# Designs tried in a protein design run: designed miniproteins, single chains, continued (4). Part 110

Each design is a single chain, and the fold is of that chain. pLDDT is the mean over its residues in the fold that is shown.

## One batch from the design tools (miniprotein)

Design m15803
Fold by ESMFold2-Fast:
Structure m15803 (fold): chain A 88 residues (1-88)
Amino acid sequence: TEQRKEQLEKLKEALEEVKPVVLAMKDPALLAAFFEQLAGIFTQIGLEEGKALAEKYAEKARNGELTRAEIEEFFEEMEKIIEEKLKE
């Protein structure tokens, strides 16, 4: 639907806007909270692939295993997921 496309476009814009803020985060607990919050949002909008990815990154963040490069990979992967959904 048109509403679904607008929702996905707004999500993409929001992710692009928060990316530099998340990349600046050094606290594993704040990083984990961010990804857990995203998993909740993705659950609400039915974006199953995004939810699974966010849950994986939340776990890595809690363990202090998350690098800057992996955070960048998360945002690149999310952009691909959203763009593929927008092509439907």
Scores: mean pLDDT 84

Design m15804
Fold by ESMFold2-Fast:
Structure m15804 (fold): chain A 69 residues (1-69)
Amino acid sequence: MEEKIRELGRRQVEALAAGRFDEAGRIGSEMLPLGAEYAAKHYKLTDDQLENLAKVLNIPVEKVKELQK
């Protein structure tokens, strides 16, 4: 997961440097759910924060809570 986020980040920087702003934006959108999953796994979050992450990941809140363990 972390390695995939890093790979996407590298591609986004490359796209920005090459002036491919549409591609950089698309990569950013792809990174958003990965960042949300990373936060759910590595940070202790409130119930409201977990509900918001569940919406971003399009999974039930109960599954997001399992990532906290």
Scores: mean pLDDT 73

Design m15805
Fold by ESMFold2-Fast:
Structure m15805 (fold): chain A 102 residues (1-102)
Amino acid sequence: SSSEEVRKAIFVEATLGVGIIGLNVALRNQDVDGAVKLAQKLKETLEKLKPSLSPELQKIVDKVIAAIDQFIKENTMQAVQDLIDKLHQASGEINKLAEKLK
């Protein structure tokens, strides 16, 4: 149902929000290793959620997973900021998708 899809979208958005908060703490502390661990946990959570999501929401999650993989490969403070920006962008895309499902 559309209401179930909206609930799933909200849950993914909340998951990204927790990730953004943790990454901002790591950024403030200049803790790249902490940011990598947080990003890996976020990826694992999203991969577990992905099979239950709509195809449209899966596409957004795939972009987030790709952004996490890029960050882990680059492993710099600048890459932490770039990941945060991409998570905010993905959150915006999820919000727009949820609005269409109402």
Scores: mean pLDDT 87

Design m15806
Fold by ESMFold2-Fast:
Structure m15806 (fold): chain A 85 residues (1-85)
Amino acid sequence: SLFEEAEELYKKALAIKTEEEEKEFAAELESLPEEKRLKLLHIMYKLEQKPELSEEEKEEVVKEAERKVKELEEKKKELEKKLKE
């Protein structure tokens, strides 16, 4: 699930101690599709705010991440239209 993937990435981020590990982590994130990366980053942000989430809160966070990424894509399309006018 997206939440489990984000939780594992969050644990990896917390374990970073060296510049080499930071570069490897950044490369892992960059290897992901932008849409998926943004969803995972949003879930990780919520885990940083509240490390223990109920099952309902986990579902809400995933839905919020999906909604927020969709809104960003729509906003990018509108900006591209305005730049071409």
Scores: mean pLDDT 77

Design m15807
Fold by ESMFold2-Fast:
Order: structure tokens, then C-alpha cells, then sequence
Structure m15807 (fold): chain A 64 residues (1-64)
């Protein structure tokens, strides 16, 4: 599990901001799916061309 500062879910995809300030972007076209646990603050992403990635986050932002 990778520690993250922030996860942002937008119409374009999901962005993960890591503790070092770097940002990983996952466009919806590059994702098979995702799982979200609000209580545990865990997000698991299933990229089409990469292994599954699991993040624990401090902040979640959802843009419509």
C-alpha cells in the first residue's frame, strides 16, 4: 500500500498526489476499474497496462 496525500476523482479520470508531491494520473480510458473504501481511506486502481495499485490517502476530492 502506497501512502498518498490526496486522491481526486474527475470526469477525466483519477489523480493521486503522493507524499513527495508527485502526481499520478489515470485517465478513465486507461482503467479497467477501481475500488474505494471510505472508512479505511483506501483506493485500489486496476490500470489496463500496469499492475493493480493500492493507495491509502488523507484527502478525497470528487468533481462532478
Amino acid sequence: VTEAKRVRITPEGISVTLKDGSVKRFPWSELLGFQYDAKKKILTLFPKNAPPQTYRFDELIIDA
Scores: mean pLDDT 81

Design m15808
Fold by ESMFold2-Fast:
Structure m15808 (fold): chain A 96 residues (1-96)
Amino acid sequence: MKEIADEILKKLGEKSEEYKKMVEAIRQAIDDGKAEEVYEQLKAAGDRGDANAFILAGVVALYLGKKEEAIEYFERALQLDPSNEIAKELLEKVKK
C-alpha cells in the first residue's frame, strides 16, 4: 500500500506544476507524522467540490492502508469531474 501511494504521488507530481506543489505539501505532512490530519483536510476540501482533493485523499488513504476508502474517494472525484483521467486510472489500478 505505502509503495503504491509513493509511486502515485511521484507520477502526480509529474503531471503539472499545481500537482507538484500539492504532492510536495502532502509528502511533507506525511514526513512530519501528520498523514491523518492532511487526510481529514483533503476530505473536507473534496466535500467542498475539489475533485483533486478527493484524488489526493484517496492516495493518502492508500498510504494509511485504507484501500476501500481510497476507492470511495476516487469514485467521489469522478462524480465531481467525470472527465478526470487521473481519477479513472487510479480507480482501475486500485480495484484490480
Scores: mean pLDDT 81

Design m15809
Fold by ESMFold2-Fast:
Structure m15809 (fold): chain A 55 residues (1-55)
Amino acid sequence: DELARRLAIYQAVLAGDGERLRELEPDNPVYQEAADLLDQGKVVEAVRLLAKNPE
């Protein structure tokens, strides 16, 4: 359950899919910020943000 959710988040980030990331974590401001970075094509910055905020 938790592992599957984390895998889905990583897959969305690797695909550059900001919409999917927002759908997976609509109430988490860190994931919303990461989704905005993905929409801007800043995949590396999104990955770094999520790595510093793993929950």
Scores: mean pLDDT 77

Design m15810
Fold by ESMFold2-Fast:
Structure m15810 (fold): chain A 64 residues (1-64)
Amino acid sequence: TDAARSGRAAAEAGAAGDYAAASTGGHEMFKLGTGPQREAGYLAALAGRAGDAAAASEYGKRAF
């Protein structure tokens, strides 16, 4: 799904230490996802905004 693609982008960006891109991917996952994907996207976006790239990566992985 588009939410899963956004979650993968957040996971890859977070793994690379790009917390800004991870936050963007998490926000898109939040907008496009439902249920657990939506919640994980919200948490990925928050973690990315806080500069926690590792946490944003882990939440992005919940999309797939």
Scores: mean pLDDT 83

Design m15811
Fold by ESMFold2-Fast:
Structure m15811 (fold): chain A 91 residues (1-91)
Amino acid sequence: SLEEAIKELEELAKRAEEEGDYVTSQNLKDVAEAVKKLPDKEEAIRLAKEAITLGRQYLEARRQGNDLEADIYRALLSILTAVAKILAENS
C-alpha cells in the first residue's frame, strides 16, 4: 500500500540520518511527502518503491565501502526526488 511504502521511506530516511547522511535522509523524506500529493495512487506507489530500492542500494553500497556505486545510487535517488517533486507540484 502507499502507507506502507511511505513508512519504508521514513524508516530508510531515519537509517540514513543515523549514519550521518542528512542529504539522503532529506531526499527520502521529500519523496515521501511528494507521493502523498500525487492523484494517481498507483503511480505514487511505483515512485515510492523505486525510491525505496535506490535508497536500499545506496545504503548497502555505502556499508560495503563501494563509494562509486553509492555515489551513483545517491545521484539516481536525487534525480527521482526532483521528478517526484515536479509531478506533485503539477498535480
Scores: mean pLDDT 88

Design m15812
Fold by ESMFold2-Fast:
Structure m15812 (fold): chain A 70 residues (1-70)
Amino acid sequence: SELMGEFTALQQKAIERLRAGDLAGARELLRQMEELVEQMKNDPSMLPTEKLAAENGLALLRARLAAAEG
């Protein structure tokens, strides 16, 4: 899926920003991932398991960002 490819690319970039200590950059990428997950949830061609994997990936990245900010 094109949307899954875009999600994976954004996720990888967000992880690299977190690793580099660029919290502002990580937050912006997380915002873009949130918008993409909403598009994925509303796409009837996406498998339910792909939608769930994207939502779980987003939740884990939010937790990592929150931990890095604390």
Scores: mean pLDDT 85

Design m15813
Fold by ESMFold2-Fast:
Structure m15813 (fold): chain A 92 residues (1-92)
Amino acid sequence: APAEGVFAEVTEEQAREIAKLAGVELPDNPRYALLLRTGDRYLVALFGEDGSGAVAEVTPEQAEKIEEILRKAPGVVRGPLDEVAAEFERRF
């Protein structure tokens, strides 16, 4: 199945909203969010500059809400998983 994702630098407010939707703990000094679709599964990762963070599998409904939050972030990267992974690697 095709893999695609969304990567963005997020505000603390956006990070808190994503963490609440995904049911994960908010990382210290959150800065980045990653939403991935792999086949029928959706994964979200929320993390800071030190690479500490949380990852969770989310429902399609949760993924849609997270996508809406990330769409409002400046500098969002959306597309095939390889392009999103490249931006992720560029930051770390």
Scores: mean pLDDT 75

Design m15814
Fold by ESMFold2-Fast:
Structure m15814 (fold): chain A 90 residues (1-90)
Amino acid sequence: MEEALEAVREAVEAARRALELGAALYAQHSDDPKVRGAYTGLQTTVESALGVARKAEELAKEDPERAKEMAETATRVVESETARVEEVAA
């Protein structure tokens, strides 16, 4: 259970960090339609990932192993989209 809840916290932290980074890159490149599109995609991905993290938190008491896998998957998806936004802004 603790490992599953830790994975949920990591997913939420990854989401917060992604939004902060994405917002900063968008501010630096506000006139670039590619960065704008990538940031919008990141916002949608973060909303979806936070929904998965919430479900994982609820599941952690019943199936901590599956909850951990769900949260870890959400973290990977957020990190992948964050890297994509950084690549587009480079």
Scores: mean pLDDT 85

Design m15815
Fold by ESMFold2-Fast:
Structure m15815 (fold): chain A 80 residues (1-80)
Amino acid sequence: SMAREREFEAEVLEGLGLIVIGVGVLTNDPEFALRQVERIARRLVELGHRDRALRLLEQAGRAMNRPDEVARLIARLEAE
């Protein structure tokens, strides 16, 4: 089932996003990490998981102390 495959892809992307956030915090490289999280979030939106994408971006902003940058990324994703 394509729906099952898409859900599995979404779960993998969320896991990768959390790993990227952790690496960004540990290496003190929030700019690189936020760019990768943005790519992951955009793919989650394409898969129909907008709420999961927004939660991932919010988690990244809190963990890396970049709330204003994350607010801009969220606004960009919501601009249709």
Scores: mean pLDDT 86

Design m15816
Fold by ESMFold2-Fast:
Structure m15816 (fold): chain A 66 residues (1-66)
Amino acid sequence: EKAPFDYEKVGKLIQDYYKRKYKVTLEDSTLFAIAGNIKKDPEKYLNIIRKDDPEIADQIEEILKK
């Protein structure tokens, strides 16, 4: 059924992070997989992203908290 987690918004933020940091565009399937991993282990992934882009990490954290 419908989960409260917004995969589309998290995926968009991950896409922006990779574009800003690595100048690459990821496929939707990859973005969905990464978003799912963040949902399962937010502390691990947010710590990695926060080192390079604390703004995006904070935005993802807000989505997770709702």
Scores: mean pLDDT 77

Design m15817
Fold by ESMFold2-Fast:
Structure m15817 (fold): chain A 84 residues (1-84)
Amino acid sequence: EKIKELIEKIKNVKDKKEAVELVKELSKLSEEEAIEFAKSLTKEEAEKLLEALVLAGEEASEEVEKFLENLGDEGRKELQKKLE
């Protein structure tokens, strides 16, 4: 449910404000939830996520960093596989 809702939000990010809101929600995920989220993404969804993280930029830098920390090595490897 939560993961599915976040994936739908990724697909529908249209501007910087929506990207910032998405990243703030992603930063609230636990380590386990963040890893599950990364594993659940398709290649297209992972590419959209990367676009949203870049678009959110400096306005959500702390939240971006927290999300990436919560992904850890496992989550980051899963995300990298999707982006290859």
Scores: mean pLDDT 83

Design m15818
Fold by ESMFold2-Fast:
Structure m15818 (fold): chain A 113 residues (1-113)
Amino acid sequence: TEELKKKLLEIAKKNNIVLNENELAAIENLTPESAPLMEELLELLLEILKETEKLNEEEKEAIENKDKEKLKEVMARAAQILGSLVALNLAFKFLAKGDLEKAREMIELAKKF
């Protein structure tokens, strides 16, 4: 659990992400029972961050090339990523409260994007 807490904090720092109260509380309240869900959340967060970096590069290229169709695709995907991030934030909130069932529901919702 301590190694997982360290990984999450390092990922936030590396990506210049300021952790909110819910994210910090979920990390502080990590238990053996919540650890598998936190690990899944961490994996999803890493996937979303990687896709966000790729999307930012594609957006820059589309703007430079004035490619309206590509920009439209990038914007549509950005909206999906935003939906996933909202679900992940709710999952952290439920994990911080010890509501593992609702946390699982939000993780599954995040995966749908």
Scores: mean pLDDT 77

Design m15819
Fold by ESMFold2-Fast:
Structure m15819 (fold): chain A 85 residues (1-85)
Amino acid sequence: GAASEEEIEKKKEEIVKEFLENIEEAIEALETEEAGPLPGALKQRERVEEIVELYRKGAPKEELEKKIREMLEEMVEERRKLAAE
């Protein structure tokens, strides 16, 4: 069956937590997984670079979480567009 709202929220929180704790490893993993020939890969890379820059500048955790959630939401939305076809 389709993932529930609760399951989606739980997975997003897990990804955000893991991303924040291992931001450099998460970036490398995302680049490796998302680095396919898909048009969205370029935009995702740009978002990841923005998050890294904020992290290196010492941005507050809340701002990092917001950017990470925006990126994940964009990825989910893109996948939904493909699935709805």
Scores: mean pLDDT 64

Design m15820
Fold by ESMFold2-Fast:
Structure m15820 (fold): chain A 98 residues (1-98)
Amino acid sequence: SAAEEAERELERALEEARRLAAAGKLTEKELRGLEAAELQLEAMKQAKADGVAPAAAEELAELLAKWAKEIAAAAKKGKEEEEKMMRKALAELAYLQA
């Protein structure tokens, strides 16, 4: 389904972001964005397990899925474009959480 595909794309994007973090390639702001994204993914999975979809988590889930799709599209153009789009998404997420 579209929801399952979006969740898979999001998990892949976060895995790539974690790889960049482990390599020391993320700024402090981008690391804050990654932490915020991981907390929201965990909240979404918990809500799904509890059979509840809170409206606030759903809106943020859609935003994260949109970013994951954009990162996946950039990956088809090259690894540098993927990294650039991922950095932009993480920085925007950090700003929204502030």
Scores: mean pLDDT 72

Design m15821
Fold by ESMFold2-Fast:
Structure m15821 (fold): chain A 87 residues (1-87)
Amino acid sequence: MVEEVRKAYEEAEKARDALLEESDEDMRKQIEISMEALKVMVELAEEDEEEARKKAEKLYLEKVLEYYEEKGAPEEVLEKLRKLLAE
């Protein structure tokens, strides 16, 4: 349902505002990735909400993993993200 997707976007936007006060580069990148995934979900929700949600979630996790890999995050963080991505 488009309304549910938009609600998620609004919640993410509110969370972003709360995080901005203490945000550093990592937090800012996390927020950007989250917003990109939500935009994909909003666009695809017109065709198939369930498929859109699953694709957006996987895309989000993949981008987060790629970002942390490039940044050189600790192995424990990378393993946790890989587990979430695997199921």
Scores: mean pLDDT 68

Design m15822
Fold by ESMFold2-Fast:
Structure m15822 (fold): chain A 82 residues (1-82)
Amino acid sequence: MSLDELLVNYFRLMAETLNESEEEKFEKLAKWLQEELSLPPEEAKKVADELMELEKKLLVDRSISLDEFLEKVEELLKSHLP
C-alpha cells in the first residue's frame, strides 16, 4: 500500500468513527493498523493511542492546525511502513 492510499483509508476510518465511543474507535483503529501495516497487537495499540491523541488535539483542544495534524499523522504512519 502507498502512503497516500494509507492516509486516505485512515481519514475514511476517522470519519466513520466520529460518532463512536473512544473505546470502539480505539479498537477499530488498532485492528486497522494490524491489518494495513502488519503490526503486532501491542505496537498497533501504541500507534492507535498516538493517532487518537493527535485527533483530540485537532478536534477537541484545537491546539494544532490541520496542516500540522496531517504532517504528524504522515510521519507516524510512514515510520511503520516496511
Scores: mean pLDDT 82

Design m15823
Fold by ESMFold2-Fast:
Structure m15823 (fold): chain A 77 residues (1-77)
Amino acid sequence: EKEEFEKLFKELESDPRFTPEEAKGLTEAIAILSGKKSLFEEYIKKFPSLKDLSPQELSDKVLNGDVDLAERHVKDL
């Protein structure tokens, strides 16, 4: 689990479309979509203004609307 998210973070960090902060946010959004609620709660603690959003809305906000990218990466988890 932890190693899988570390690998995803490094893969996304290498993507020129993302800053390190965005890569971390995307990794956490992928964890939300995969049903890992512990990571969802940790993410909400970092971004308390987002606590009222659904997992889909949170993913959209983090990914600037690129939900399909998060869905594809969920299959790799």
Scores: mean pLDDT 54

Design m15824
Fold by ESMFold2-Fast:
Structure m15824 (fold): chain A 93 residues (1-93)
Amino acid sequence: SAAVCKLVKDAIEVAKKYGRSLSHAYAIAYVEYVYKLELPKRVKQMSDEEFGKYLIEKFLTEKEKKKYKNDPVKLVNDIADEFLKVHPSCKNL
């Protein structure tokens, strides 16, 4: 939707300022959209590794935590991929 793609566009601008990946931007937009919250600035500034660890701690079930514990960056990438599958119109922002 237009609203979710605006979240992606805003997240990409923040990612550019902090030298973060596009996957990081998509994952930020996904979390904010799904949980209907605004992530703190400190979290938006995190590396993919730090952000993945944050997501594992705050949003994952105990079973899901075991899957991503040794590869937090994979969680960020998997979230970004799922987001783009559900919202393909946001891919070309």
Scores: mean pLDDT 81

Design m15825
Fold by ESMFold2-Fast:
Structure m15825 (fold): chain A 87 residues (1-87)
Amino acid sequence: KEDVVHELEALTEGFLEALREGKASELLLELVERLKELAIKQITEGEPMEEEIKKLEEEAEKNLTPSEVAELKGFKKYLEELVEKSK
């Protein structure tokens, strides 16, 4: 579990650096951090966070550009893979 959390933190940091270099919106950076927190909570507490993730995705689709939504969904897919490996 600790190794998976470290991998997730490293993945998130790299993704955030790439987004900052691309001058991504502050909201996109915030939503990426929130997704990371939900994934860590799911790994450490063992409870699925599907409703919280769905609400975050709805907020993203309403407030972000289609390109930024695609970036967020790509990040979510990697987080889901790491969460699955933690089971």
Scores: mean pLDDT 78

Design m15826
Fold by ESMFold2-Fast:
Structure m15826 (fold): chain A 57 residues (1-57)
Amino acid sequence: SMPEYRSSVERDGDLYRGTVSADGEVESEALFPTREEAEAWAQAVRDEAERRLAELA
């Protein structure tokens, strides 16, 4: 079965932390000055991970 990828954005002081996880394990994390940038990054990382997984199937 394919791993389940999730993305989330959480405020961290004056910054926003984007997180991407696979099956509950954190795979990637980054800090951004705006929520929009964190959300865009997390979505792009998740989309790329799902694309790579589809290519391996």
Scores: mean pLDDT 80

Design m15827
Fold by ESMFold2-Fast:
Structure m15827 (fold): chain A 74 residues (1-74)
Amino acid sequence: MSKEEQFKKLYEEAEKLLEELAEAIRNGEPKEKLMEIIKRGEEVVKEMEKVATPETRSKLLSLRGQLQRAKREV
């Protein structure tokens, strides 16, 4: 229970960072700012790995994949 609640909070934080990244790309923000947002997202994913359960693992893998793709495209 407590690990699932922690994962949910971290997932919501990661979603907000992905929205921030999308907005920064849309606004033509410099690459340095995009990389900063991506690094913040990577740290959130690292914390999510500590509290992941079998049920939440697919969401974790999806977020990690999105950040890896963003990192390659920036």
Scores: mean pLDDT 81

Design m15828
Fold by ESMFold2-Fast:
Structure m15828 (fold): chain A 94 residues (1-94)
Amino acid sequence: MEKEIKELIEGLEKAKEAVKKATEYLLSKIEDEELRKKIEEAAEKILELLEKALEILKESLKKGELTEEDLKKVEELAAKAEPELEWLAEQIAK
């Protein structure tokens, strides 16, 4: 379980870094002020949700146990980030 929790933490940290890099790339290419604001707001929302999930996993790692309730909370936070992630991916594809 400790190894699995560490792998989840590493995965989410990489996801946070990917979102930051994708956001910087988009903002370097886009001149439209309203679209830039929407990109920044989407990125902030994703990063906030991923950070909350990371805090749950880090506390689980300290306890040596990932409860089913905590795992469900992490999954719900990730699911809330998915629509914003899909929208950002669409902006990159344009």
Scores: mean pLDDT 82

Design m15829
Fold by ESMFold2-Fast:
Structure m15829 (fold): chain A 109 residues (1-109)
Amino acid sequence: GPSTVEVELRVDAEEGTATATATGTNSKRVSALVAVFDSEGRLVAFSGDLALGENPVATAVAGLAGAGRIVSEEERVYKSPAGEGRVVRALVETDAGPHEVLAAGGGSA
């Protein structure tokens, strides 16, 4: 069945956006993005303009409805025509079940 997750993220954007909710945000050119996937691999929440900072997964987890626990975390550096970036992938256990969190930042952001 469908899984719904609401992610509320604090955005330190230069444009003065204070908070972004993932369930209704439109994607744009962003310095960082966070996507949350349910146990079926379906995208349930997305937010742009999130500063990756020191711990983007903990920030995303704090925004989830209900309590979340990080079960595993993996970081990879990637290269693209747009530059180098990083991707953090984590598994989070919540009251709604397991979720996969993917956070990515562009190399020029």
Scores: mean pLDDT 44

Design m15830
Fold by ESMFold2-Fast:
Structure m15830 (fold): chain A 77 residues (1-77)
Amino acid sequence: TEELVKRIAEVDSKVFNAPEEKDFKKAAEQFKEAPPELQRAAIELGKVMEEGLKAGKSKEEIKELAKKKHEEMQAEL
C-alpha cells in the first residue's frame, strides 16, 4: 500500500540516503504485489530499522538487519 511504501522510503531516507534507496524501494514494489502477509512483513522491516536507529546502531548495522529480515520473509514463501 501507499502507507507501506512511504514508511519504507521515509526510514530509508533517514538511515541509508541515496545509495540504499533502491534496496528499500525494490522491496516495497515487490511487496505491493505480494499477499497481505508479505505487506505486513515489509512494515516490520520499517520497524526493525526504526528500532536500530533508536538503539543507536549504525546505518550499516541497520542495513544488515533489514536485509536479513527481507531474506527471512522470502524464505518462508
Scores: mean pLDDT 59

Design m15831
Fold by ESMFold2-Fast:
Formats: sequence, structure tokens, C-alpha cells
Structure m15831 (fold): chain A 87 residues (1-87)
Amino acid sequence: MLSPEEEAELLVKNFERIKKAMEELLKKYKGSEELKKAAEELLRQMERVVEMYKSGKASKEEMEKAMKELHEKEQRFLALLMQQLDA
């Protein structure tokens, strides 16, 4: 598995592509405010991780916590997406 720092670096390199894909997904999903909010929260957390990485001031502990929070938001988004698809 990638370290939190390696995941953050990969996210920085791919952020614009991921953001565009998420925006396109949100345009296709017109039914769930919860799913839209979860996606927006996930994108905000990704932006936060990108800014922390670019600042160079974040400690290993801070980056690890930020990545853990990102993973939690990913899990919530995926759970809501699955629930919407099964509805």
C-alpha cells in the first residue's frame, strides 16, 4: 500500500482529473442531496490534502490524519452511492 505522503503526491498529480470526473458524476446524479453533499465534502478534503502537501509545512502526523479523514469521506460517499443505486 502507498504511504500517506505517497498517496498525497499521487492525489496532487491527479487532482484536476479526479475533480472533473466527480463534477461530471454530480451532473448525472440529480436525485440525492446527500450524495451531492458527500461528493462535495470529499472534493473539499482532497483540496485540503493538496494544499497541505504544496505548503510543505504539514507534519507526517498531520498528513496521516488528513489522509485518514479523506478515506472516511470516500467510504461515506461510496456507501451513499451504493444505496442510491440499490434504491
Scores: mean pLDDT 77

Design m15832
Fold by ESMFold2-Fast:
Structure m15832 (fold): chain A 57 residues (1-57)
Amino acid sequence: SAAEALAEGLARVRAAKDAEEIDNAAALSLATHPELTDEQRRELERAAREVLAERGF
């Protein structure tokens, strides 16, 4: 489901160890899950930006 895809994408972004993995996790989820709504896509992109900022990337 879209909710499961979003939850998995967010978990992958948070588990990523470096900037490249964070970006790749978000990009892969967006490319692989067409069922994600526009709002869910924005949430995933926002989460990636926040994690990058929090980790000083």
Scores: mean pLDDT 84

Design m15833
Fold by ESMFold2-Fast:
Structure m15833 (fold): chain A 99 residues (1-99)
Amino acid sequence: PSKEELEKEVELSMVRMIGSVGKIMISRGKYEEAVELVPLLEKMTKHPYVETRKEAVRVLGELAKLTGSEEFRKALEKATKHPDPETAELAKEKLEELK
């Protein structure tokens, strides 16, 4: 694998770990702490790698569904405006799941 492929795999693993940490926080009633992950996840939705962006969108959608938090929903709404159709369409799909 190239250095770029290894970096992509590490970044995908980090986004998945952030999702797992968020779920643990929520399971312990720490909703405010889970919301603190929003800025990092928003940054990851703008990542150069499409798979990293899509994974961040999936995590935002899952945490939004678990918390009902407006902050996660707003982050998804921002992701619907991404110029990459795959990222924008996935974000729209996750927003529809919250209805």
Scores: mean pLDDT 84

Design m15834
Fold by ESMFold2-Fast:
Structure m15834 (fold): chain A 61 residues (1-61)
Amino acid sequence: KKKKEEILAAKSPEEAASLVFEIQLSQGKPQEAIELGKKIKKAIEEGNKKEFKKYVEKAVK
């Protein structure tokens, strides 16, 4: 829950991707970390809040 709030509050695509990478690595999922990080970064760059929230929820589940 706490990490999800940090990602949602991130203003930089790099910060959001870094937080996702840390969470997925702690769960032993490095490939998922890379893919979700890329999708979150793209959603932020496009200003798509709906997609951003969707991928953040997947990352912290």
Scores: mean pLDDT 70

Design m15835
Fold by ESMFold2-Fast:
Structure m15835 (fold): chain A 79 residues (1-79)
Amino acid sequence: MVTEEQLIAVFEELKAKFPEYSEVLNELIELIKSKKGEPIEKVLKELQEFIDKKVEEGKLSQEFADALVAAINALLKAS
C-alpha cells in the first residue's frame, strides 16, 4: 500500500528537480503531514483538489499538475 511517507518522498524529489515549484510542493507536503492517520484514498482526493485549486489560481501550470498526478499514479501502480 502507498504510505504518506512515500508520497512525501516523491514530492521532496520533485522539489529538488523543479525548485520553481518548491513553494507549492512544500504546501502539498504539509497537507500530507496534516492528514497523518487518514485513509490514503482520502489524502489522495485532498491532494487532487489542492492541485486543481493551485492550477485555477495560476500557481501551477496544467502541464506540471498533470506530471504530479502521473507521479502519484506511478507510485500507486508500483505499490
Scores: mean pLDDT 79

Design m15836
Fold by ESMFold2-Fast:
Structure m15836 (fold): chain A 57 residues (1-57)
Amino acid sequence: MEEDVKRAIDAVNKYLEEVRKLGEELAKNPEFADVAQRLIKEAEDRAKKAIEHANKI
């Protein structure tokens, strides 16, 4: 049970790190700056909710 929760949290953190790197690359182009910021914020919000939910299970 705890191993499954830890694995889920690790997967979420890895996804967040990849989205953040993608967002940084996209932000180098002014046309994608807003999209990059939204992508990172959505990923952070989703990761936070997923981790909080996993800790309650």
Scores: mean pLDDT 77

Design m15837
Fold by ESMFold2-Fast:
Structure m15837 (fold): chain A 80 residues (1-80)
Amino acid sequence: ERVDKVYEELKAQLTSEEARKILDEVYKATKEWMEKLIKAGIPKETAEDIAVFTLRLVGEALKKLEAEGKDPKEYIKIGF
């Protein structure tokens, strides 16, 4: 699935164990929400677009924190 590919790509770009753990949690939550949306009658393509958008936003935030030398755990309030 497209969401799985985006998750793998983002995880490979992260160097911090803490950042990868946060991405893992967001990925799990995003997959659960995607399944709920599909069950509610949302087309799979649309649910997948929402999931990919969410992962990309979180991934970019985590990459910026790593680039700045910041602990992503301190920024858990970023919206996940």
Scores: mean pLDDT 77

